# Designs tried in a protein design run: designed miniproteins, single chains, continued (5). Part 99

Each design is a single chain, and the fold is of that chain. pLDDT is the mean over its residues in the fold that is shown.

## One batch from the design tools (miniprotein)

Design m19435
Fold by ESMFold2-Fast:
Structure m19435 (fold): chain A 60 residues (1-60)
Amino acid sequence: SSAAVAAAKATAIERLDAMNYPEEIKEQFLADLEKAKSIEEVFAALEDMNKRYYEYLKEK
């Protein structure tokens, strides 16, 4: 439902606000969240953010 998707996005943003991620990773994640139309897409955006952060830590 649209309400469940909105709640999932709100929870994801809350998590972002609690964490000290690099700005570039935050911006990409917010863009991915805005495009998400389902709960599955919200979780995919979270997984992609975690992968980007892991790569960031390995390379930088």
Scores: mean pLDDT 79

Design m19436
Fold by ESMFold2-Fast:
Structure m19436 (fold): chain A 83 residues (1-83)
Amino acid sequence: MDEELRRRIREAVKEAVREARETGQPAGRVLKVPGGTVTITAYPDGRVLVTTSNSDLLPLVEEAAREAGRETGASSVTVVDVG
């Protein structure tokens, strides 16, 4: 259950980081998740911002986003609870 959601978030972060680097522009992704949404914004300078509207998913979102950030060499990963 959580493995699939973690994988979806990780892949979305990796895709956004790649797109931002390739285009030289910010890249966004929005994921529908149980009880809310996860929004990802990657910047060409390597910053990543992730927001979640479901506070119950915050630990999972933080883990997945930080793991993807490490794999892609992101300069910073910030996760914000907006729920």
Scores: mean pLDDT 84

Design m19437
Fold by ESMFold2-Fast:
Structure m19437 (fold): chain A 83 residues (1-83)
Amino acid sequence: SMEEEIEKALEDFNKDVEKFQADLDARAPQLTPEEIRQLYKEYKQSLADKYDLTPEEKEQLIATDNLEAMKEIVKKAVRKKLS
């Protein structure tokens, strides 16, 4: 069902974010603030590609530093794809 597809996509999103954060935290003592910002930007770009976001949604995702806002953007995009 649409709801099961959305829930699964959000579970995958949460696991992907958790894995990225764990990897970044392990490397953080060796990274500059600039390198950390670049890794976040590249990660957000990869998320936009993974969820096939529109240019507007991609811009909103890259502009936000709030995980809940990112999750909401992904949820809305997945819902649109399934309708």
Scores: mean pLDDT 80

Design m19438
Fold by ESMFold2-Fast:
Structure m19438 (fold): chain A 88 residues (1-88)
Amino acid sequence: MIEFEPGKTYRITIKGDLSKEETEEIIKEVEKILKENPGVENVEGKVISDGEGVITFKVVDEEKAKEAVKKIEELAKEKGLKVEVEEI
């Protein structure tokens, strides 16, 4: 289980069997979840390849950041995608 520390930057990597268009759509949806959350700032998303995207964000509030990441994990599970979260 990853711990979110205020002031630290994290990366979410999303991977799955997706087209380029589907990858772009999932990254936009994940960015929206994070940008609407007051526990994170400096949200940036990038498509790496077909079926792989990354989103980086800085944590402001640990509990609110955890809620946002749980929503992202639930979204990924519904779509059959893998999610990795790491400190950078």
Scores: mean pLDDT 82

Design m19439
Fold by ESMFold2-Fast:
Structure m19439 (fold): chain A 60 residues (1-60)
Amino acid sequence: MEPPTEEEIEARMAEIDPEVLAKALAKIQKELNREKPTLREKAMLVSWWENNPEGLLKWI
């Protein structure tokens, strides 16, 4: 598969519940010790929400 563009990832992130998105991004930032998630990390989060939202909710 071609890597998704930043615009496509941002559009798909908008489909995630804002509270869930905020918690997931905060946890990624804390565990990886960085201020902002990378495009790859955002893409992985979107993919996780689309394929296994219950697993993501359990993880955060």
Scores: mean pLDDT 74

Design m19440
Fold by ESMFold2-Fast:
Structure m19440 (fold): chain A 68 residues (1-68)
Amino acid sequence: SAELEALEAEFEALLARLRATPPDDTGGILALFEEIGRLQQRARETVPEAEYRRLLARFAAEADAILA
């Protein structure tokens, strides 16, 4: 759906910003995690549960790769 594609694009943009953020920029990292949390909440309210779970699984794997 258009909503799912838009949410995927927003998550990808946030992950790209996370990759570009210096590890010692704790304020920037915290602000970014707050933004990710807000996006997750919007996704949960916007798309069916099955689509939300698939979206989260995909982006959780990418975030784990960045943060490991």
Scores: mean pLDDT 80

Design m19441
Fold by ESMFold2-Fast:
Structure m19441 (fold): chain A 86 residues (1-86)
Amino acid sequence: SVEEALKEIEKIVNEVIDKAKALLDKTDDKEVILKAIAIILEAIGLLLDAKIDIETGKKTPEEALEEVKRRAEELLAELDELEASL
């Protein structure tokens, strides 16, 4: 359902945001801080875009969820690389 897809999208986006926040809590490196903030903003943008695409009929809930999953995996990989650089 639309509601179930939106809940899963919000869960995935929050997982990215929480991981980025955890990086912010354990580093004083300005470059890492700025990159983690950029990832948080991109994750928020993914949630907003998914909601708009579903509301306007540009994407089905399933298509929006798949795109969010793919993009979130990329953001999580970027966060792993940033953490490895600490």
Scores: mean pLDDT 89

Design m19442
Fold by ESMFold2-Fast:
Formats: C-alpha cells, sequence, structure tokens
Structure m19442 (fold): chain A 74 residues (1-74)
C-alpha cells in the first residue's frame, strides 16, 4: 500500500542520513578506509533504490555533500 511504501522510503532515508553522518565522523578521524566504505554503502543504497528517482536524487545530494566536506577537510 502507499502507506507501507512511504514507511520503507522513510527507513531508507534514515539509513542514508546515518551513512552521511558516518562519513563525516570518518573525515574527522582521518580514516580514509572508513570514509571509502561509507561511500560504497551509499552507492549500494542508491543502486538498491534505482527505481525511485526522488530517493536517488536525495541520497546523491547527501553523497555530494559528504564528498565536499572531505575536500574542504584536506
Amino acid sequence: SPSQQELEYTKALVRAVGLAEDGRIAIRQKDTAAFEATLAEMDALIAENAANPDFVAKVEAMRAEVLADREAAE
């Protein structure tokens, strides 16, 4: 149903937010391996939800922000 689809979408967005935060923690800790692992998990989440363009756009924006945060920290 639409309500169940909205709930699953919300759960996936919460996971994406958590991954972005893990990426920022890795930047602060200067842990390149953890940062790259977080990006790979975000990429997997995008691929798993490729049929949902609104979700893909939101997670791609979060991924871009995390990459910009890393560039600024270098």
Scores: mean pLDDT 85

Design m19443
Fold by ESMFold2-Fast:
Structure m19443 (fold): chain A 115 residues (1-115)
Amino acid sequence: FASLDIAKKELKGKNILVIAVGDESVSEAKKVQELFKASEFKIVNTIEEAMQIIKENKDKVNIVVVSSISDFKTLLDFSKKNKIPVIFVGTNKSLEKLAFELLGKGEIVNFIQLY
């Protein structure tokens, strides 16, 4: 869990791929792309497409923008199972609260707070 300023400093000069999951995630993902000057931007309609893209882009910093608790939990499990680091951004406060709760329980969660 990192503030925007810390995340921007740590990811400076990295090859970044931003993935928007679902139409509701696109607006926030475009902001993330601009803030981090991401090299690549992709929009996917399913979590299965997101998983495939992440697996094909292990050499990049993958930032995934999610709007549902279900998608977040599924992608977090995928990241853990495949040992591929994924950084999460949530479009709402409930996802941010869940990420903070999981971190408090000892789970490894890479989450960027936008505000």
Scores: mean pLDDT 81

Design m19444
Fold by ESMFold2-Fast:
Structure m19444 (fold): chain A 84 residues (1-84)
Amino acid sequence: MKFTDEEIERFLENLRAMAKAFGVPDEKIDEFVEKLREFFKKNPDASIEELREMLLKIAEELGFPKEFIDYLKTIFDAEIDLRK
């Protein structure tokens, strides 16, 4: 799967808004978004499954709330099912 710069930035802004809603500090959100931007730059052909794994890994490494991580799992599992 390939993402445009527009799609990446829209996705990252949506993730930022969601993380903020779950009470994640802005500094951790900035680090999360930058790590994901770097992932997209290095893996422009990444699958949605690979993106899901990277998202969860970074969120766990940065100590994001369990509720946010569980929410991401639910959202991505639904998105993967819609793309079948």
Scores: mean pLDDT 77

Design m19445
Fold by ESMFold2-Fast:
Order: C-alpha cells, then structure tokens, then sequence
Structure m19445 (fold): chain A 73 residues (1-73)
C-alpha cells in the first residue's frame, strides 16, 4: 500500500539509505529472518561492501523500522 511506500521513503531519507533497503531490513526483522550483507547486496543489486555499510547503519534502528512499517501495513 501507499503508506508502506511513504514510510519506507521517509525512513530512507532519515537514515540516508534507499527506501528498498529500509523495507528489506524492516521486513526481515518482522519475520525474524537474519539478513546478511550478501543477501541484501543480491536483493538490491549493490556491492557487498555497500550492503554491509547499510546493515551497520540500520542495526541499532531495526526494531523501530520494523514497528513503523508494521503500523503502515
């Protein structure tokens, strides 16, 4: 839905990452799935080093991102 897309865009702008990265990290946290740098890189068509940087940046915010996306769904 539009609200999920808008929430991912807002959080992406807040954390300086793509909205798709926010959505993938938040969804993985909600589903209890371990998201690796390799799996994120493959999903976003980016380098593993960039994916690792994104995961390190979002790690302290994973629960907040998951809760915001859940509220938007």
Amino acid sequence: GDKIVETAQRLGDEYGVSPRAVALVGTAELEGVKLSPNSLAASLFISVSTAKSILEKLEPHKKEIAEELKKAS
Scores: mean pLDDT 83

Design m19446
Fold by ESMFold2-Fast:
Structure m19446 (fold): chain A 73 residues (1-73)
Amino acid sequence: SDGRIAVARAYTDALLAGASDDEARAKAREVGRKLGLSDEQVDRTIALVDQASAHARAGDSEGARQHLQQLRS
């Protein structure tokens, strides 16, 4: 959903800017609350991003894309 994509972007943007995991998670929850998402929905979105990031860091860009595609479902 568009809300989940916005949460994922807020989370990844914070991490790319050098925020800690806790700071990035807090920023994602802030964006999620503004969009009417539950903390559970935000946490699930973060988990999908973390899985995609792990695949990307391992050089598995296709696995990363598959996890991110779940945000659109």
Scores: mean pLDDT 78

Design m19447
Fold by ESMFold2-Fast:
Structure m19447 (fold): chain A 88 residues (1-88)
Amino acid sequence: IKLSPEQKKALEEFVKINDELIESFGLDPNNEGHRKALLNYLEKELEEYDKDGDGKISKEEFKEFLEDALKDNPNKEELIKKLMSLLD
């Protein structure tokens, strides 16, 4: 799958601002290697959200991924808005 530069930036910000998500995977939010490992894992997981199989993630599919990833986060609406604003 190929992510746009904007989608990669949004995913990097998602990992950067969500210490609780990093900790939920048993990773250390202060460890850059762990953040990079989670980023690589999430890029692979996004392949499952390619519903039409075109090898690209649409804006809608990316939003579905974020909604699933943030489902238990009390600030999910604001975080999704912030991250989606990084997409054109």
Scores: mean pLDDT 71

Design m19448
Fold by ESMFold2-Fast:
Structure m19448 (fold): chain A 74 residues (1-74)
Amino acid sequence: SSLEEQLKALEEEIKRALAEAPSMSDEEIRARTAELVHRGAALAAASLAAGDTQTADRAIQLILEFVEEARRIM
C-alpha cells in the first residue's frame, strides 16, 4: 500500500486505541502506545527515504500528539 494509505491506517488505529484506553490496564496502554509510536516512526523514516517530506511530517506530528494524549490517560 502507499505511504499515504499507511498513514491513514495508523490514524484510524490511534483513534481506536484512544477510544479503547479506558477499558485497558496501564501496562496494555503502554504496550499499545509503544507499538503505534514505533510504526509511526518507521513510516516517517520510510517517507523521508522516499522523498515524501509531507507524509513524514504528518506521521511525526501524529505520533507526537498521540504520545501527549496517552500520557494524559496514564
Scores: mean pLDDT 85

Design m19449
Fold by ESMFold2-Fast:
Structure m19449 (fold): chain A 78 residues (1-78)
Amino acid sequence: TDLSAEEILALARERAAALRAALEAAGLAELGREVEAMILELAEKLAAGREPSEEEKAEAEALLARVRAALEAAGVRL
């Protein structure tokens, strides 16, 4: 896959916005904003040719665990 920096950022914005909207519809608007911010930060680093750090990977895993727990608590089936 040979994506330009602009294409990476455009795809990240589109997908982040869709996921944020889905979480907001589930009553998880603040969590949706956190997920959007994380996706955009990682996409900007990838577009700049930087690899995610181990700390950033751990933060992403922690956020995904929070998303799963919040969706389960809200009665959403994944």
Scores: mean pLDDT 76

Design m19450
Fold by ESMFold2-Fast:
Structure m19450 (fold): chain A 88 residues (1-88)
Amino acid sequence: SLLKDEWLEELSPEEKEEMKEAEKRAREAIKNKDFETAIESYKRLLEILEKVPEKSPKLELLETATRLALAKVLEIMGREEEAEEVLK
């Protein structure tokens, strides 16, 4: 898993579990081509990450990776304007 517990030390136990569940849901949704569920799950990951005021480099990389994944799914769905917003 990309989400190692040691990298999520800055998050509460509840936020860590929400992130793990959201990542799992996103992966399963992508495999099933359920892009709406994937978008919801990646947005949830991003919401949790955005709440951290001063991010470590590891959390900044995770946020960037999450934004890229979300933008790609939005582009597949033809939601180009939303994809551009996510990447700014």
Scores: mean pLDDT 79

Design m19451
Fold by ESMFold2-Fast:
Structure m19451 (fold): chain A 101 residues (1-101)
Amino acid sequence: SEKEKTIETLEQVRKLLDQAIEAVRQGKNDEAIKLAKKAKELLQKMKEESKDPKFRARFESLVSQVDEIIELIKQGKSDKAVEQLQLLRSSVEQEIQKLKS
């Protein structure tokens, strides 16, 4: 179903964010940025494919959060980048739970 495909894509985003957290922790900042950009592309696609204005607004916020995280990584603010990645991961998990309920 369309709902199942959205859940699968969000689970991919969650995995990419987990990998980005680990990459930042290992000092692999270029890898972390690539992983964050992949997560952003999936979130942006889900936003663009949605006809629900509230879903689009929430996912625009998630996309903007990825851009802020990429900037923190580029600035070498690793602890803040990890904190923001963890918060974004929690928001993605909440979106998954909304779709399962």
Scores: mean pLDDT 90

Design m19452
Fold by ESMFold2-Fast:
Structure m19452 (fold): chain A 83 residues (1-83)
Amino acid sequence: MKIVEEVDRMLKEGKSLEEILAFIRQKLKENPEDFEVVKDAFLALAVATEHYFKELQKKIDELRKENPDLSREEILARVKAEE
């Protein structure tokens, strides 16, 4: 599967979630009716999302320890601002 292989490579290279999502979106835009491309893109999205969910959770945990009075939304805004 070409998309998931490229996304796995991008993750190993330390590419941002935004770059990975832009890549997946571009591949879907080129072949939106191709079931194999769509399936591969969704698998790639799942892989990228799981990776970034773990990184995001780590950042949230550290910010929560430093700022226990902040809401979830404020913690997420700070994580987004630091990226």
Scores: mean pLDDT 74

Design m19453
Fold by ESMFold2-Fast:
Structure m19453 (fold): chain A 82 residues (1-82)
Amino acid sequence: VEELEKKAEEARKKALEGTAEEAYDGGNEATRYLVQLGEEKAKEMEEKGASKEEVEKLFNEILAEAGRVLEETRELAKKKEA
């Protein structure tokens, strides 16, 4: 879980600080790590006895964040194409 959060943050930083190509790459990587983080957290909550409704809510919130990161990094990449 902590490793996936760190990888998502590093990918996001790559998108911010890098070239346009690195922004596309970093955005895609950050999105993948965030989705994977959502899956791991959902599984951990299920194992701890959380309800399906609570697990689904958390997973949907993380998916929404992943979507925002992807959109932001794609817009950033377009601005870097000079």
Scores: mean pLDDT 78

Design m19454
Fold by ESMFold2-Fast:
Structure m19454 (fold): chain A 96 residues (1-96)
Amino acid sequence: VEELSLRELLERILLFLARHGPVTVDQLAEELGMPREKVQALVDGLVEDGLLTRTPGAEPLYELSENARRFLGLDKPLEEVTDEELRARFRAAWDK
């Protein structure tokens, strides 16, 4: 289904963390309407890719890395970020 596309899921996860982070895997699973195991696999991959950080504890917390915050332009209102600006930021991050 289109709502299960990886790109849309990643966008939803990153925006949710921007608003509510740090959060647990269970909170993300509820937001996405997905099984905990699937969400855990996604966030583990995002931590490995350096987009999220995991804080260990009795219940691990996940939040956006500084790289992910810059990639999303969270230093500016999201409404002011264009597709061309996101492309430019992606290229700048890719070249660094």
Scores: mean pLDDT 68

Design m19455
Fold by ESMFold2-Fast:
Structure m19455 (fold): chain A 70 residues (1-70)
Amino acid sequence: RLTPLHVAAREGDLERVREILASPELVEAVDAEGVPILAARDEEGRTALDLALEEGHEEIAELLRNFGQV
């Protein structure tokens, strides 16, 4: 379901995206399910990158592509 990264990407919160990517604790939270937060999909099958692209948040989309190739 929606992760903090999905919410930050959708809302255009660039600083929150940076905080999540810089925090091993937040990034690794999804590892318990075997899925990295960068590859996690919401109810519609969208990643955080997909949401950033849909909302036009180019800087967030670039960060997510460069960090996790998602």
Scores: mean pLDDT 69

Design m19456
Fold by ESMFold2-Fast:
Structure m19456 (fold): chain A 100 residues (1-100)
Amino acid sequence: MSPLEKIREIVEEVIEILEEMAEYYKEKNPELSEKLKEIAETLRRILEEHPDDMKALTDAVLTAVNLVRDLLAKLGNPSEKAKEYLKKLEEYAKEMEKLT
């Protein structure tokens, strides 16, 4: 698999996790749910506009993971499910850095 092809797969996986997190928070924290949706939409837009730009895609994923980390930190006591989602996002970010 080419590094670029793998990077696109990671972007799609990260978008899916963000959309799952947004649904999880839809009733529990609607404001957080909306912010997670915005991050997912931003990643999808970058993937559509810059599908061949490895740096743009990598920078976008790293930015998204950092934003999610900051959002969850502001909650003070994130649930075990939220920690599980963040761990998956951080693992994808690490894999992405290894490809660039």
Scores: mean pLDDT 85

Design m19457
Fold by ESMFold2-Fast:
Structure m19457 (fold): chain A 97 residues (1-97)
Amino acid sequence: RVEELLEEAREVIVEIYELLKKYRPDFVSPIADPAAKPKSVEEALARIQQVLDAVSDYFKEAEERGEIDSPEVQEIARLAQRLLDLAVELKRLLEES
């Protein structure tokens, strides 16, 4: 349901940011409070997009360093895929109004 999907999205976003901070201590979150629960499906989708953009930048830098196949990058990729799956489900709920 919507509340469960919003909470799952928040949890995955927090997990990704914790990993980004662990592997990149200078990482700054593009979201002011990544642990705050989204107030709407639209807000959740916007936050997911911001997180996926940050992950994309991280992957580009990892590829430049030849580290794209590292366990750290692969773990973040797995979580990013989970966020993409959640975004698809949230978009479906939004279309159902």
Scores: mean pLDDT 75

Design m19458
Fold by ESMFold2-Fast:
Structure m19458 (fold): chain A 95 residues (1-95)
Amino acid sequence: REEAERLLREAIRELEKAAKALAASGFTDVAKQVAELIRKAEEALKKGDLEEALRYLEEAVRLIEETSKRHELPEPALKALKRAKELLERARELL
């Protein structure tokens, strides 16, 4: 579980980078939704609920992916998204 928590915290850092890049490019509503999901994931981690934290972070990934289907997103956001997905897949295997 300690390793899963570390991966979830790394995924949060990557999603924060994605949210900042999205906000800088005018995708402010998506960035705010991602930030709120990150906040909920951090609250779940404080309570020791790693499975709930994972679900919130996976929802943040889905929001960015759905946005990328309709709009061309900035490269830093797409790179951070890809890294977050890899980290969350590894965390899911440990939970």
Scores: mean pLDDT 88

Design m19459
Fold by ESMFold2-Fast:
Structure m19459 (fold): chain A 112 residues (1-112)
Amino acid sequence: DKLIQQAIQQLQQAIDLLGRAGELAGKVSDHLAKLVDEAIKLTQEALDLLQKNGKGSLPEVIKLVKEAIKLTQKALQAAQAGTSPTAKEAAELLQQALDLLNQALELLEQAL
């Protein structure tokens, strides 16, 4: 399924960006670091299910991606409240990750 393969690529890229944001998040606040860590865990769970079970996992994967989006939005808001250059860089990475997660969600919902 081309849509599922594209969603896998978007989720993989989102995990990379969230991981980079997580490295910076620890320097900004413990709260931001925890939000990013939780978003990474949910996105990784979604990716693992999608890679193992394909189309049959779509309802569970969509639920996990929606929760990851919500946590990433909260992380973005926390990073945007920071005034440091590190907080600004984290916010930029989180915005890019959020865009990829939303694109993956659209592809997954189209595949459903």
Scores: mean pLDDT 92

Design m19460
Fold by ESMFold2-Fast:
Structure m19460 (fold): chain A 97 residues (1-97)
Amino acid sequence: AEELKKKAEEYDRVAKELESEVPILAQFLRDLADYYRALAENAPPEVITAAKLRLIGSELELLMADKETREKIRSNLPKLPEEARKRVEQILEEADA
């Protein structure tokens, strides 16, 4: 639980750094943070489901991003925590396939 809370705080911090340069990547990190926070707090199932749906929406926006936006996402991958970076890398790989 504490580990998920720390991850949420880290993702919120990185999202603030990326907000001006890559807004859709920042939104993905905020949605990921909200999801992990809901899990850490043992939120009601409907709250966890809502957070998961928002996260899926953000992932879909990354998947559907134009070439210029994808290039900005790739250049900012080193700024992401390892787990979030791997998730974004998988989404970009699926988009390119």
Scores: mean pLDDT 84

Design m19461
Fold by ESMFold2-Fast:
Structure m19461 (fold): chain A 90 residues (1-90)
Amino acid sequence: SMEEALQRLKALLENLEEQVKNLKELLKQDLSDEEKQSIIEYLDKLIKEVRKFVEEALKKYPNNEEVRELAKRIEELLEEIERLKKELAA
């Protein structure tokens, strides 16, 4: 349902905001190459799964303004996570 899609998008947004905060803290730590690789693999999977869900929600509810706004905010956070992931890999 649309209500379930909105609830899931809101939960994803909150989770991604927490992931960004956690990743910024991890960048301050002296992590091993193995730990960095594990985090990168986790984030790659997360980004792929979230983008798939957002795309499906936009396709099912193309005229819902709240779905579009949440999708936009989620994509902005995913782009921030990708930037932080690249910084971690450096």
Scores: mean pLDDT 88

Design m19462
Fold by ESMFold2-Fast:
Structure m19462 (fold): chain A 96 residues (1-96)
Amino acid sequence: SELEEKEKVALEAIELAIKLLEEGVPKEEAIEKAVKYVESKFGKEYGDGLRKTLEAVLEYTEKARRGLPRSAPVPELEPKELAEILREALERALAE
């Protein structure tokens, strides 16, 4: 039950990040607001975990889409492109 509540809040935080990115909010600010939302519910450790997860998903998915190796530098992305990546990741997670 606690795990289900944590998953629900994490999904709400990801949806918040997607909404902010679609509105043109910079990546760093959108991620920070999502992280602070989770942190306010479950503490700093869970917020830090979400930050690392979001950063990894964005980096990995964009490199894969562009056919870049994992060793390539992270491309600079527009907020709307980041929103699309997170939405696809969220839809994939919810399909399980």
Scores: mean pLDDT 75

Design m19463
Fold by ESMFold2-Fast:
Structure m19463 (fold): chain A 79 residues (1-79)
Amino acid sequence: SAKEILEAGAEAGANGKTVEEAVGGALGALGGAMEAIHKGELTNEEAAEIIRKGAENAVTEDGRRLLLTAAEDVARAPV
């Protein structure tokens, strides 16, 4: 599901040890979040919160920052 893609992207971004892995995870989280919102599976706030929780567990500062930026973008996205 789109929610599973969002969760997998957030986890990949959090666990990514390279900038490339963290960017890939954050982009996956953004894509999954927007699809879940479009399908009515999640609100913007619910999707952003999943990404924000991923950021709390990020193993790198780059991963944390990228996920927090993705969460802000999702929270502010027009419905």
Scores: mean pLDDT 85

Design m19464
Fold by ESMFold2-Fast:
Structure m19464 (fold): chain A 87 residues (1-87)
Amino acid sequence: SAALEEVRALLAEFLARVAAAPPEEQGDLAYEFWGRVLGVVLGNPDLDVEAVAALLRELAAQLPPHVAAFLETLIEELRALAARRRA
């Protein structure tokens, strides 16, 4: 889907920006990235949240450990959002 492709593009941009950023700026980048991903998810109710979670896990394997740990928390929040939409 176009929305999933948009998420994939955001992930590629985030990976490149984190790789170029000093550690003290990586937290702000992660927060900005989460806001953009959440915007795509909220704007596209038909988007498969588990497909997005799989992309985030794949990205986490390529990031510094402290940033990867943050992404795991975001995956949990994304799944909780999907569960609330079905309830």
Scores: mean pLDDT 80

Design m19465
Fold by ESMFold2-Fast:
Structure m19465 (fold): chain A 74 residues (1-74)
Amino acid sequence: MSLEEKLEKMLENMRKYLEYAASTLSPEAVRNIARYLEREMEEWLEENKASEELRKKVREEVRRIMEETERLAA
């Protein structure tokens, strides 16, 4: 539970940061930041011994955040 709660906070912070970045940076820069944040989150999950199911959920939520960010950058 606490691991999933921390992850939800990280995903929310990522979304807010990418929304801000989309308003100020180029689309290419936003994509690079998103890839970096996704990789950092996957590394954090590995350090915390997260299951493959949890990693899959993270990837799916990151994908949704990216879709929302692309709509904002349009």
Scores: mean pLDDT 76

Design m19466
Fold by ESMFold2-Fast:
Structure m19466 (fold): chain A 111 residues (1-111)
Amino acid sequence: SMMLERLKEQIETLKAQAMEALENLTPEDIETLKEAASDVASIVRQIEQFGDVETLKETKKLLEEQTVFLEGAAAELRRKHDPNALEGARMLEAGVETLRLFIERLEKKIE
């Protein structure tokens, strides 16, 4: 599926941007993370609405993997005691909550 391939691409982009933010934290990095997260959410909504069962299953798996990664990144940012790091952590935590809601919705639709 082209949608699934696009989702994988955006997830890898989000991971790369989160890793860069862990090294050097700026307001620009926070905005970049917001945009990447928004792109992932948009693709997931399209997959939920138009994807076949196999695409939904693969998407759920990818979101579960991303949830683990983002929780780790948020925890690391919280340890830095920097305002930009704390804002970044809060954003990644909100992203995790959003992904958990998508995972639940996809699971219900697969059943």
Scores: mean pLDDT 81

Design m19467
Fold by ESMFold2-Fast:
Structure m19467 (fold): chain A 64 residues (1-64)
Amino acid sequence: SREEAIKLATLAILKAAVDFNRELVAKLKATSSSPEAQALIEKLEAQIREDEALIAELEKELAE
């Protein structure tokens, strides 16, 4: 269905975003110690948690 296709596409995008943000956090932690970098890391880690929660919800819906 169109609705299922949209959920699958959203899931793929969210997974790619989590992977990208995890890599970015790792690089920032390795290369920067500025307060600005620390604030960005905290924001990215919060976004990763939100995206992982959405992934879990979408995967549950798609398993039904």
Scores: mean pLDDT 87

Design m19468
Fold by ESMFold2-Fast:
Structure m19468 (fold): chain A 90 residues (1-90)
Amino acid sequence: MRERVEALVETIRNSKDPKEVIEAIEELVRLAEEAFERGDWELFDYIIELAEPVLQEIVLDKSADPEVRKKAFEALVHLGVLRLKRAVLG
C-alpha cells in the first residue's frame, strides 16, 4: 500500500496531464477515507504526510492548471476535516 501512495504522489508531482493528476488526487483522498474508516492510522498518517505538502504546492502555484488547483484545494479541505475528526474521535 505504501508503494501505491508513493506512486500516486509521484503522478501528482510529475504528470503533465491534468486528467491524470486529478484522478491521482481523487484516488489519494479515497485511500485516506478508506484508511480512516478502517482505523488504519499508520496508513492514514502516511497518506497525510505525503499528500498535504504536494497538494499545498499545487494550490499555491499560480501557473498550475486551474482545475488541478481546484481539485488540490478540495482535497486539502477533505484531508484536513479527516485529521480533525481523528483528533476529536480517536
Scores: mean pLDDT 86

